# Designs tried in a protein design run: designed miniproteins, single chains, continued (3). Part 44

Each design is a single chain, and the fold is of that chain. pLDDT is the mean over its residues in the fold that is shown.

## One batch from the design tools (miniprotein)

Design m9513
Fold by ESMFold2-Fast:
Structure m9513 (fold): chain A 103 residues (1-103)
Amino acid sequence: GIRLATRALGHVVRGIQLLRQGDIQGALSQAQRALRDAQRARDLLRGVSPRATRHLGRAIRHVQRAIDLLRRGTPSDVQQALQQLVRAGRHLRRGIDEAQRAL
């Protein structure tokens, strides 16, 4: 659970970096990897920590919104996607912290 959530966080951070560099396709790829790892992390943490799974669920929703925005690709959509990835990163960090406290 925790290792996958940490990997998802790494993908979100990389996606933010790529968006700031103007690499929309690179950011989209990183967001898709973050989504897969976050979903798997949530499933593995079911029954371990309800707080961790709730934060991972919020992170997943923010990453999904970012992916949809990046696919539309207007400057406004890209700026909103950046905000969604930042929110996803915060929820992933909180989910990791809660999972570590539950162990």
Scores: mean pLDDT 89

Design m9514
Fold by ESMFold2-Fast:
Structure m9514 (fold): chain A 91 residues (1-91)
Amino acid sequence: MLELPKFVYDPSKSPEEQLEALEKIVEEALKLIEKEKDIKERARALALLVATVTLMLLHALLEKWPPEVIERLQELEDRLARREAEEFAKV
């Protein structure tokens, strides 16, 4: 399995700091996925990223995070879900 950078939720950080940390992890993970030649490993890694962002979005909605943070999380989820669909079409 492709080793992706680990996102660790830190309850001491603000919503904005959590989002910035997640966006950075996603960017690093996408660079690793682009270098991976195994289509199944790429698809699995991308599915894991989508799941991670979706869980953070659900947490943000439940905790009533600022609307601008929620909007950025929704945009990130949509982008990753589209990429996931493209990679799964190749499997």
Scores: mean pLDDT 81

Design m9515
Fold by ESMFold2-Fast:
Structure m9515 (fold): chain A 89 residues (1-89)
Amino acid sequence: ERVVRPTKKGQEILEEVGNTRETVTIGELISYLGEYIIKKKLAKPGPENKNIIDVKGTLLGEILGLDEFDGRDTQPIVDFLKKTFTEVP
């Protein structure tokens, strides 16, 4: 599996979920992002069965440049990975 190193902002998100390691796998990173969303209570039931992730005023929202996104959309997760983590050689 690919291993990545968090940037300063990525490290702050990982610390919110209790991870102190300098490197994580992509799968672990996605799991920690999910835990961050749960811990900060960012996932909200939207009208008409929409899964809305409200990131306004959070570090994650600052990193993404968004106020909210659909939790079924993978593009914001890909953008998060590219902006907050670097590949370990």
Scores: mean pLDDT 71

Design m9516
Fold by ESMFold2-Fast:
Structure m9516 (fold): chain A 84 residues (1-84)
Amino acid sequence: PSEEIIKALKEIEPLIKEGDEAFKNGDYEKAVKLYEEAARKAEKLLGKHHPLTALVYYRLAQVYEQAGKKEEAEKYYKLAAEMS
């Protein structure tokens, strides 16, 4: 309901949706790029300690895990758990 959340949803939601489609299709490189852009926008608009930012971090963790990038996956799982 805040203007910041509405702006974030308009900018982030399409990136998450396209990232989810890429992830589903096994295009991990494309999924990572889209989720990284979503995370960057979420951090800028909502900060690191917001539920939507945590959701994007969780998406990044899952795609890195499936891509075999264990260290990156662990980093984003940790970030997703860090909510204020």
Scores: mean pLDDT 82

Design m9517
Fold by ESMFold2-Fast:
Structure m9517 (fold): chain A 71 residues (1-71)
Amino acid sequence: SVEQEALNIFNDGLFKVSDTGDIEILKKTLKKLEELYKKNYKNMTDDQKKLMQAMISGLRLLIQALERRKA
C-alpha cells in the first residue's frame, strides 16, 4: 500500500540519519515522499493524505532546524 511504502521510506531515512547525522539523507527522504505523494494523490484516502502531509511537514521542519544550526 501507499501508506506502507511511505512509512518504509520515512523510517529508513530516519534510521540512517540517526546513525550518520547526514542532513542530505533527510533531504532525499523528503524528495522520495513528495514524489510518492504526487504520484498517488488521486488514489489516496483522506487519512493517507493527512499521514503523508504530516510526515512531509515534519521532515521539512527538521531539515530547516538542522540547517539553521549550521549557519
Scores: mean pLDDT 82

Design m9518
Fold by ESMFold2-Fast:
Parts: C-alpha cells; structure tokens; sequence
Structure m9518 (fold): chain A 80 residues (1-80)
C-alpha cells in the first residue's frame, strides 16, 4: 500500500526467489568438476548473503532463518 510496504514486499519476494533458485540449482552445482564446483559454491554463498540481507531489511524473520540454514549448508560444502 505505502511505498515502504511495497519495498518490504519486493525485498521479501526477492529473498524467497533466491531460496527457490538455490534449491533448484543445487544438484547441478554438486555435479560439477572440483574447480568449477568451488567457484559456483562461492558465487551462491555471495548471492545467499545478499538475499539474507534483503529478508532482514523486509522484517521476514522466517525467510532470513531459512537463508541462514541454506548458507550453513553451502559453507559446509565449500569447506569439504
């Protein structure tokens, strides 16, 4: 309704899109050769961190928590 409400809705929607995109691309990333896999995991982690900031700015605690969990998964994959 207000400009601020619309911005929060957009930020929350973008954060949820990042969750969906990372869920659907995960099997493809895991199938990559080691060097390409590492680069793709790093890029995905950066993308998830930006999405997490959007969720926090939007006040969407549930989406932020899901992004924190997804970040932990990808950071564990990168560390292996």
Amino acid sequence: MSEEELQREVDAAMARIALSVTETTRPSILALPPAEKRASLQATIEHLRRARALAERAGDAATAARLDARLAEYEALLAA
Scores: mean pLDDT 85

Design m9519
Fold by ESMFold2-Fast:
Structure m9519 (fold): chain A 98 residues (1-98)
Amino acid sequence: LKELQEKRRAFLNKLREKVKELGYEEIMDKYLKEGYDERFAILYAIAVHELEKLGITDEEVARRIAYAVYYGLDIEDQLTPAEREALRRVREILEELK
């Protein structure tokens, strides 16, 4: 089922290009070098970007948002209103690039 893998690769490439456009390639590459899954590293970089727009630099919040999107988890009760907005934006970016 090589065609399904090629479609997945194309989607991941679009996400990587988005991270590069946002200027967060170094954060993504750091996580890739540490052995994290490529999709998770991408989601983490996008989460950091959306949180930084709101003045939030907490790495644990960015990691929780990336995990929630990666696994489809509801963590809104653990987040502030601004952090919930960042989570919503990360999800919207993924839907937009499909």
Scores: mean pLDDT 80

Design m9520
Fold by ESMFold2-Fast:
Structure m9520 (fold): chain A 66 residues (1-66)
Amino acid sequence: SDTLQDLIRELEEAAASYVPSPGKEVEEEVARKLMVIGAKEDVKLSTLPDDTLRTQLQKDIEALKA
């Protein structure tokens, strides 16, 4: 949860300074953040115990793209 909040904060900061082109760049940034979570916890994204992290970050991507 705290890790997710930190990622949301980083994405919000990126969004504040970044005028989004629609699509891939925001998705790549979030994918990279998910990979960092997996690596930091010594787990793969596919083995994450709680998929709500990915769901919430996908919602955040969609919000940033809007």
Scores: mean pLDDT 51

Design m9521
Fold by ESMFold2-Fast:
Order: structure tokens, then sequence, then C-alpha cells
Structure m9521 (fold): chain A 97 residues (1-97)
């Protein structure tokens, strides 16, 4: 479906943004662990979204993960382009609800 394709696109954008933050050598070990956990959760949602139509719960879970990634990104002073991507993904996920 179009909703499924859009959800997959948003998850891939979120995963790319989180990976870029985690790949920064100035990020602390604790921050890298937090980001890695979020990336794992996004990966599970992505795998499931390729098999099944996303549920409201799946979209809400993705939104919570993206909002947490945004909080971490802002706290560490991540690249403004990455922060903007996470904000855009968050707004687009809200539109799918």
Amino acid sequence: SEKQKKFIELLEKAMDAVAKIADDPTVTLDQRIELSVLLIHLSVLLINSKKYEPTKEDIESALKIVEEALRIAERIGADPEVIQTLKEVSEELKKLL
C-alpha cells in the first residue's frame, strides 16, 4: 500500500539519521549505546513493515523512537541537517496516524 511504502521510507530516513549521529567520534559510549538501541528497534519495525501493513501501534512506536533520537541529537549538538531530518520524519509519521 501507499501508507506502507511511506512508512518504510520514513523508517529508512530515521535509521540513516540515527546512524550518522552514532558514527560521530565525539559521541560518548553511553550515547552510542542509546542510539544503537534505537537503531535496533527501528530495524525490527522496518523488517515487520516489509511483511505486514503497519498498525497504528507500529507507527506510534516509530514516532516515540524518532522523538527520543531527536532529544539525543539536540542534547549532543548533532548536525543541524540530521536534526531537521528527524523533525521532518516525526511530522510525517504523525500524518500517518
Scores: mean pLDDT 87

Design m9522
Fold by ESMFold2-Fast:
Structure m9522 (fold): chain A 66 residues (1-66)
Amino acid sequence: GAGSDALVGLGYAAQGDLEKGAELLGGEPGRKAAEHASQGDYAAASEALREGGNEAGAAAWRMAGK
């Protein structure tokens, strides 16, 4: 589901695999979140996911940035 896909996409983005991370996170919000994450900006990545309606992804990124 969306939550598990967000966690896997998170892992790919954190490792620098923006293409796979964006695909799993979904749409433009997922792509922007992956770009921010590659720069180490976990707060901006979380906000991008939340704006796209991906609450599970936003929560996961908040935890990753801790």
Scores: mean pLDDT 69

Design m9523
Fold by ESMFold2-Fast:
Structure m9523 (fold): chain A 70 residues (1-70)
Amino acid sequence: AQTLTGEDLRRFVDYVAEKLGISREELLDKIAEKLGISRETIYRMLRGEEVTDELVKKIAEAANELLKEK
């Protein structure tokens, strides 16, 4: 597992969205559904409001799993 900050997480999310050919909003919605949280909660994490290492890792893992399904 890589040590990820909000900036690293944003870069990775943007990369996955580009590879899948979808918007960042669509990708975050899919991640929210996979993790059982609201899209707003993910946006707050990206802004640094609810940033924990565990949550950042879970979001990155969910994005990576979605990329593998393509």
Scores: mean pLDDT 71

Design m9524
Fold by ESMFold2-Fast:
Structure m9524 (fold): chain A 68 residues (1-68)
Amino acid sequence: SGAEVEALLEEFRERLENSDPGEQVKLFMEFVEWARKNLTPAEYARLRAEAAEALAEVELKKLKEKRK
């Protein structure tokens, strides 16, 4: 359900914020692979898109910090 996808995404975002850049990419790949195997195509598409946005957000934050 959408509520389950949202809860998974919240947990994923917390893990990304507390992880090193190399671990962030690995967590993303593992999360997406799990979703591909366990979710419907529609739920997988949503999770993949929102997880990619979450990863981009933490990467952008680190990039901005490096530029200062």
Scores: mean pLDDT 79

Design m9525
Fold by ESMFold2-Fast:
Structure m9525 (fold): chain A 117 residues (1-117)
Amino acid sequence: MSAAEIFEQLRAEEGAQLRAAGDELIEKAIEYAKKGDFSKAASLSTAASLLYSLAGDHDAGREGMKRVSEVMVKQGNYESLVTLAQIYESEGDLEKAQEYLEKAREGGADWALSLYS
């Protein structure tokens, strides 16, 4: 095993610890979202996103944000519909993005129409 391979393994282990910390923050964000504390849920999911970014795992960050946003939508937070639309659009899922933008428009996020039409 080369020194470069050992270094990559150590960096991967560091990333695993950061991802685990991000996962803990996402689970706490989901708990707060279920309680209707959308501000705390958003703050924790943002902190988790930073930890995933430091780990180089942007896909895990997006998936965590989706999970929290979906729970927030179920609890009546229409702002999270726009967040979901932006995430799906960034992934190239334009059909899902349009679905969430339409729901956000109907739910009272009319400014979403001014951004996308």
Scores: mean pLDDT 79

Design m9526
Fold by ESMFold2-Fast:
Structure m9526 (fold): chain A 82 residues (1-82)
Amino acid sequence: MSPEEREKLMEEIRAAMVRMTAAVESLISPEAILADESWSIAQLQRYRELLRRLRAESTDPADREILDRAIRAIEEKIARLE
């Protein structure tokens, strides 16, 4: 990977992490995720992948529990839309 490619990827990850943190804080309620019809299947799949990556990197049990609930709510909504 070139230094330029790495810098661009890191900027993309940083932007995604900022959005993901805001999403996790708002998506800890399963009811809120299920009620929000503005989420597309592709958008939900992208957030699910980001949350799974965040969970894999998290060492705090409380954070993992919140992420597991958010992932489950997103998966339930995807299943309903598919």
Scores: mean pLDDT 67

Design m9527
Fold by ESMFold2-Fast:
Structure m9527 (fold): chain A 111 residues (1-111)
Amino acid sequence: SAVEEAALAEARESLREARRAAGREDAEEVARTVLTSASGKAAAVLVGAALLDERGYPVEGWLTIGAGVGHLAGEDAARAEAIAQARALTEQLRAAVGAEAVGPIRTGTVE
């Protein structure tokens, strides 16, 4: 969808900026792979969990993108499916880039 494509394009731009800021190129590469292979809703939720700064603090752009796409899921069933997919992909990310680079899964619901 056009909205999903726009969210993915914005995620790619945030990935480049976050890589420069956080210095975690492996996490960016794995997150980009997830963005291109997983469903847009699941990928955006996972992006919010995929990259942390040196303090273990979420990079701002990642959480905003994840929240936006999560809102598009709307229904509990769609949200549950996105979370389940994000959990599976997060396990793969932790194995690939190390646990410290991957935070807890954050749902797409902003206050």
Scores: mean pLDDT 47

Design m9528
Fold by ESMFold2-Fast:
Structure m9528 (fold): chain A 63 residues (1-63)
Amino acid sequence: SESVKQQLASLEKTLEQAEAEKEAVEKAREAGKMSEEQAERALAAIDRTVAAAKEEIARLKAA
């Protein structure tokens, strides 16, 4: 369905954005613009977003 196709495209874009955010956090940590604790929390939040998006993609593709 068109709705499923749009949801998949949105989730794939979420994964792309999460990957870019992870790179930005790692660069900010290396540049000293972010503490180790802040970087760890940000990366953990990004990892949760990625896991949720991948689970939803798998669910939609299995339907």
Scores: mean pLDDT 86

Design m9529
Fold by ESMFold2-Fast:
Structure m9529 (fold): chain A 80 residues (1-80)
Amino acid sequence: SEEELKKLIEQLRKQLADTDAEIGSVEARIKKLEEELKKDPTNKEVQRELAFEHVVLGLLRAARDTLEWIIEQLEEKLKE
C-alpha cells in the first residue's frame, strides 16, 4: 500500500531527525571535552571520555547514513 509505505518513510525520517539531534549533542560534548583537554592535556579521564564520545559519534554517523540510504530507496519506490 502507498499509504503504508508513506507511513514507514515518515517513521524513518523521524528516526533520522532524532539521530541528527543525537549527533549534534555528541558533537557538543566532544567540543567541551576538547576544550577541557586543551587546559589539561594529561587528564586521562577526559581522554577516555573523549575517545568514548568519538566511538559513539562514529556509530551514530553510520546509523544516519544507513537510515538516509533506506529512506532514499523507499522514496524512489514511492515515486514509481
Scores: mean pLDDT 90

Design m9530
Fold by ESMFold2-Fast:
Structure m9530 (fold): chain A 84 residues (1-84)
Amino acid sequence: TLEGLRHTAELAVESAREFAKEAKDALTSLGLDEKAQEVEKRLEELAERIREAAEAGDADALTRTLEELDRLAQEAKKFIEQAK
């Protein structure tokens, strides 16, 4: 349902915000301010796209955007790991 998609989008946005905070803190502590800003900007863009997909009622688009969010999270984690 559209309501179910919106609920999923809200949870995904909250998860993205929590990850953004953790990733920003970790990257900043490593002196990687530029990468921290890049990750924050991409997460903001993904949050907007998640909201748009939920508003459109497009479950496939929402799923693909959530996969993109997961890929960004994996990329950031790998970057933090390599920077240690």
Scores: mean pLDDT 76

Design m9531
Fold by ESMFold2-Fast:
Structure m9531 (fold): chain A 60 residues (1-60)
Amino acid sequence: MEDIEIERVVGNLAGVPPGSLDLDKTLGELGKKYPGIARLIKEKGIDPDTLPRDYAKSLL
């Protein structure tokens, strides 16, 4: 999956602008910087050790 696709999927759901996400970090680590990602993790029951790429693939 292309980085642009991952940023589009995760960014749109979490309200984060494109190019702001470090895609090598887990969603739990990103949730510490971006409240929208922390909310997404809690509301969707996502494992905080999940990488953005793996989460985006689960939605496609």
Scores: mean pLDDT 75

Design m9532
Fold by ESMFold2-Fast:
Structure m9532 (fold): chain A 101 residues (1-101)
Amino acid sequence: ALTVTVSPASLTATAGETVTVTATVTNTDNKPVRVSLWLKDTTTGEEKFIDSKIVPPGTNTLTFSVTAPSTAGTYEVYAKATSADGSSTTGNATTLTVKAA
């Protein structure tokens, strides 16, 4: 099974500012898995790919840099892990509040 959690629970940034999000991934499969980080606009539902990393079996901690969008609003940053069998899991989300510059 795959478990993914992102932290912190919430962040505030000015448009264009870079913030750090940490993902903790527990991979009980005997194969590497791909962990991708996504940004969702909660108003439009638009999802944007940020970055991805490959993790080995076990518990892994990943650090990602996220650039706040140019449009002020409320966003969710979440991680999606794809297991060796092709199934995927999406963990919790970090709420990102973006303020106008």
Scores: mean pLDDT 83

Design m9533
Fold by ESMFold2-Fast:
Structure m9533 (fold): chain A 78 residues (1-78)
Amino acid sequence: SKAQSLLNQIVGLILRFVAAALEGDREGALRDTNALLEKIKELSKIDPELAKQVAEFALKTARRFGLDEVAKRIEEFL
């Protein structure tokens, strides 16, 4: 389904910004976060509850890795 495809892309983007964080690449993490938020926006048109849950998970992940700029962007989207 389109929702499953979007969720798979979203999970991949979360893994990408985490990888960027581990490398110290905060700019790369922000680019991946922008792509992530666009996919979450698409998902919200199909399943707004799932989109919110995934956005909250991404926010929790960003906070755990100390990615303040990433966390702020996700908070502004929520």
Scores: mean pLDDT 85

Design m9534
Fold by ESMFold2-Fast:
Structure m9534 (fold): chain A 96 residues (1-96)
Amino acid sequence: SKASEYLKKGIEYLNKAAEISKGTVRRPGEGTELNPEAAEYVKKAKKYFEEAKKLAEEEYKPLGEVAAQIAGDIVEALFHMGLSIAGLTAEEVEKI
């Protein structure tokens, strides 16, 4: 489906962010800030997950409001799970 294609792209960008973040050594006093390159890939991932959520809700709308809401909630949950697996925090993402 079109939603699954956008999810795949979102996951690809999260994987790139994770690889860049993994290579970043924090120095004393640098805090918990994301590497700027990793932050840009997270921004791209977020856009793809937001579009995937919209598309999933639209694809499931013919089955009723509950089905559409569940589809959208699953996409949102996958984004947050992806961030956690990548070692990224929601707070670091919201600062972007």
Scores: mean pLDDT 74

Design m9535
Fold by ESMFold2-Fast:
Structure m9535 (fold): chain A 102 residues (1-102)
Amino acid sequence: SAEVDAAVEEIRREVERVLAFAEEAGGISKETREILYKNLEKLQALLESWGKPEEAARLREEARERIDALPENDDVKKNILIQFQLLAMMGHALVLERQLRR
């Protein structure tokens, strides 16, 4: 549906924003990387539950490639900012889930 397609695009924009920030920051810590992978798995499952398994697979592959390319960076402030963006992204995903499932 148009509503589902719009929700997928909103999730894609949020993922792009977080990954772009991490790339500009010069990388992420091992802890932030683990949080990113876990959140990516949750987003994949969410998109699959919306009937979008191909979009879920593409998001996972594209995001994993970019995450794997990020160097290690233990800058505390940068990692905290990335983790806050991840929390905001997951909160938004839950709002979209509620809207699509009533």
Scores: mean pLDDT 88

Design m9536
Fold by ESMFold2-Fast:
Structure m9536 (fold): chain A 93 residues (1-93)
Amino acid sequence: SAEEVLEKIVRAIQEALDAGASEEEIVAKATEVLKTIPAEEVLEALRLVVETSVDPALKATAERAVEILEKDPEAYEEVARLLVSYFLSVYEH
């Protein structure tokens, strides 16, 4: 489901953040996870975020990720970088 795809992506990013990984290490881990999921399922998960998110920054990030992935279904690293940038902006140590 779209919810399970979102949970998998968010969990990978959170686990890397909690481990004190660098931004590039978190992007690499998120990219690895995204590559295991069909692009159409990632798109459905991102569209769910656009429809249900109350955070304008997360909604804008998801909208941009949808645009990128619709143009290039192999743009996993670019999508991962956008998502990681959002989580870094809201993560408190």
Scores: mean pLDDT 84

Design m9537
Fold by ESMFold2-Fast:
Structure m9537 (fold): chain A 61 residues (1-61)
Amino acid sequence: GTLEEHLVDRVLSVQEAIDWIRRHRRGFPLSVAFFTSVEEAREFVERDLAKGDEAFAFVVE
């Protein structure tokens, strides 16, 4: 995956984030992290992808 596929850098409601996760699960392990900062979310995803993991990060208000 790419950074853009695993980071939603638009501010979402919690419900919108949940709906996104449901649509992107395909029977593989999925880690999810929530942040209030786009920069922190991006750093998390870049680090996770570098390890071969596939976590999703969301920015919420």
Scores: mean pLDDT 66

Design m9538
Fold by ESMFold2-Fast:
Structure m9538 (fold): chain A 61 residues (1-61)
Amino acid sequence: SLDEVARELARAWLEAVSEGRPLSPAQQAAAIATITALLVDDLGVPEARAREIAEEVLREW
């Protein structure tokens, strides 16, 4: 599903940026904004849902 692809993309981006290390609060805020934009621009996910996915993936990270 689009939701599954979006979560995979979000997680792949976090793995690439974090290099397996915990993110600071400022880095977490930036990650949510960047992932949201990426999901909207690349996958056409509605902004509100993209933000939800970014927040969920980061919470589970």
Scores: mean pLDDT 83

Design m9539
Fold by ESMFold2-Fast:
Structure m9539 (fold): chain A 60 residues (1-60)
Amino acid sequence: MREEAYEFAVKKVRELREKYPQLSDEQIINVAALKLMDEFPQLSAEEALEIARKALKEVE
């Protein structure tokens, strides 16, 4: 589950950076976390934010 959630987050962060380059890191993290919670409803908001932050570092 965590590996799948991380891969999903990396993909979503890349898509968001490509489509919305004007978004701040914090905005990207928040949007990616919301998408993570929608796809993986077992994740808490805190876990989703942590995964999104790690995914952003992987992407830049």
Scores: mean pLDDT 81

Design m9540
Fold by ESMFold2-Fast:
Structure m9540 (fold): chain A 100 residues (1-100)
Amino acid sequence: SPVIERALAELLERAPAVLEEARRAVEAGDLEAALRLVEELLRDVASLELALAVEGRVSPELAALSEALAAAVAALRAGDAEAALAALEAALAAVRRLAA
């Protein structure tokens, strides 16, 4: 679908910068700012996964990104900065695989 391919391209352009901003927020102790950024990105990824599912399509790389972002949200809500940073690195790796 041209709509899905465009949404994926827009996500891949934005996601590295958003994840880097979230990482810096965690390192600065601003877990609330990091949580807001990650939750917004997770909503975009979830919408794209739903659009793919409606067309009978599955992306393992997009699922890996969704899982990493969900883990980051859980860690940030728990106040676990170390776990949040690890999840953000996993999310960035998933974005790089999608862009390859």
Scores: mean pLDDT 89

Design m9541
Fold by ESMFold2-Fast:
Structure m9541 (fold): chain A 78 residues (1-78)
Amino acid sequence: ALSEAVQNSPVKDQFPDEVIEALAELDIDPAAIPAHLRRPVAAWVRERFGLPPEADDVPWPYSEEEAEKLLATFRGVV
C-alpha cells in the first residue's frame, strides 16, 4: 500500500514523485537509499515501471538480479 509518509520523504527533492510512488509500491523508503545510488535506482525504477527516462539518467551499473537484491535489503530491517 502507498504511504503518505513516503510522499513526504526528506529526499522528495532528490526523486520525482513518480519514482517515490513506485518505490512505495516496492515497500522501500527512498531515504534508505544511499546518495551514490539515488540516480541509478531512479533510472532502474523508471525502466521497471515503464516511466519515461530522463536525459541525465545514470544507468543502473549492476544486473537486474543485483538491483532486486539491494532493494530487498532496503525493505528489510538488518
Scores: mean pLDDT 65

Design m9542
Fold by ESMFold2-Fast:
Structure m9542 (fold): chain A 73 residues (1-73)
Amino acid sequence: SLEEHIRIVGEIAYREAYELAKKLFPELSEEEIEEVARRVAERVEQAVRSQTHPKVDLEKEVKEAVEELKKKR
């Protein structure tokens, strides 16, 4: 189903975004890395839901989520 596909893709995106954020931004706390990963996963899920082939650059989304997080610090 589409909903099952969205769930699986979101779980993969969260895991990959978490590892990417930890690698690229080692200064972030565990809580901040989890927030970034959650935000990126939600973005990927929305892209899959709105289009058949999502144009999501995971590294770009991680960097943008980190910048938004830093603006709130």
Scores: mean pLDDT 80

Design m9543
Fold by ESMFold2-Fast:
Structure m9543 (fold): chain A 68 residues (1-68)
Amino acid sequence: SAEGKAAGEKGVRMGSGAREAGRALGNEQAERLGDEALKLGTEGRDTGDLAKGEQGIRLASEAGSLTG
């Protein structure tokens, strides 16, 4: 769906940022969650799966909370 694609694209952006922040700060948990969010966001974007896109956004948000 278009909504799933949009959620997936947001998950990719947020997940990529969270992964880089975790890497820069040496926070392995944030890096792992950001990487997982990037993968789920990519799936949501490519398939239009809204649930995968939203899961990516949630994991990226969790990663962001670990890095400030």
Scores: mean pLDDT 85

Design m9544
Fold by ESMFold2-Fast:
Structure m9544 (fold): chain A 95 residues (1-95)
Amino acid sequence: SPREQLRQDVDLIESGVDDLIELAKRTTDPNKLKELGKLVERQGLDLIYLAQQAKKLGDQETFDRLVEILRRLVKELPEEAKPYFEDTLKTIESM
């Protein structure tokens, strides 16, 4: 179903996001941080898309999960990466 697909997509994004945050916290190389910044920006776009799908399907539980993931990322990320997810969180909270 569309809701099952959405949940599977969110589970995949959540796993990838957790791995990305851990990698970012362990990365001190400026060149690698730049590459991670590109991935962080892409994750923000994917999260906005999933939030729009959750609202369209009336899946409040999955929407709340996405907001919680973003709040965790904003709290846990190094300052240099926070703006990418802060803008995404503001966009989703305005839905």
Scores: mean pLDDT 77

Design m9545
Fold by ESMFold2-Fast:
Structure m9545 (fold): chain A 94 residues (1-94)
Amino acid sequence: EEYQKRSAELQSQGVSGRLAGLRLGLEDLGHGDLIPEVEEVVREGEKRAREKGLDPGTVANTAIGAALRSLVDGRGDRAVDDAREAVDRTLEVS
């Protein structure tokens, strides 16, 4: 419930639903400082997916999930690298 309200608030400010989810997840885990770097990984992954004829949304969601998983596992210093690795793996097997 509270998550949905916060997501809607960000979207009303011009943030996409996917990026709203990323920002809220990173903020809730105390790592809002990583938002710019993870957004960069997502942007680059979407570009690479498009070049391969793959769905950019799937690659973006995989990168975001990997970053959030690293933070939940206590590996905040790995979040950006894990997101990049997830992009590479998704592009390799697709």
Scores: mean pLDDT 76

Design m9546
Fold by ESMFold2-Fast:
Structure m9546 (fold): chain A 69 residues (1-69)
Amino acid sequence: SALERLEAVYEAHRETMLEFARSLGVPEAEAERLVEETLRRSRETYDPSRPAEPFLGAIFYEVVNEYGR
């Protein structure tokens, strides 16, 4: 299913997202929360007509941007 593809992309990129958040100075526990929130929002809003990887990246950017405000 489309959600299974999204979750597979998430698992493949989880460490990269964590490393990116850490590179911005986000503490480990908060970085994990941002990555988990990214998956949660992506599951709720995913449009299966769109490529999963860029979609997940856009949601991650939104979550990180909200944290930094």
Scores: mean pLDDT 85

Design m9547
Fold by ESMFold2-Fast:
Structure m9547 (fold): chain A 89 residues (1-89)
Amino acid sequence: SGLEAARRRLEDERILAERSKELREEFLANKDDEEKRKKLAEEAEKRGDYALAGEIYAYNKEYEKARELYEKATGHEEYTAALLLKALE
C-alpha cells in the first residue's frame, strides 16, 4: 500500500532531521571541546548530514573539506541556497 511506503519515507526524513538538530545543538554546546567536535563531525558524515559536517570542519578551519561536504549536502536549506546561487551563474 502506497500509504505505508510514504509513511516510512516521511518517518526516515523526520528521524534524520531530528538527529541533525541534536548534533547541531551538541556542537553549539561543545564548541571549545576539540575532541568532541571531531566525533560530532564524523557522526554527521556517517549519517549523511554533510551540511552539519561541513559546518564543523569549517569551524576547525578545514575549509577545503568543509567545501567538499557542502557540495555533497542534500535535503539541507544551506545546500539548496548554494545550488540556487550556482544555477543563477
Scores: mean pLDDT 70

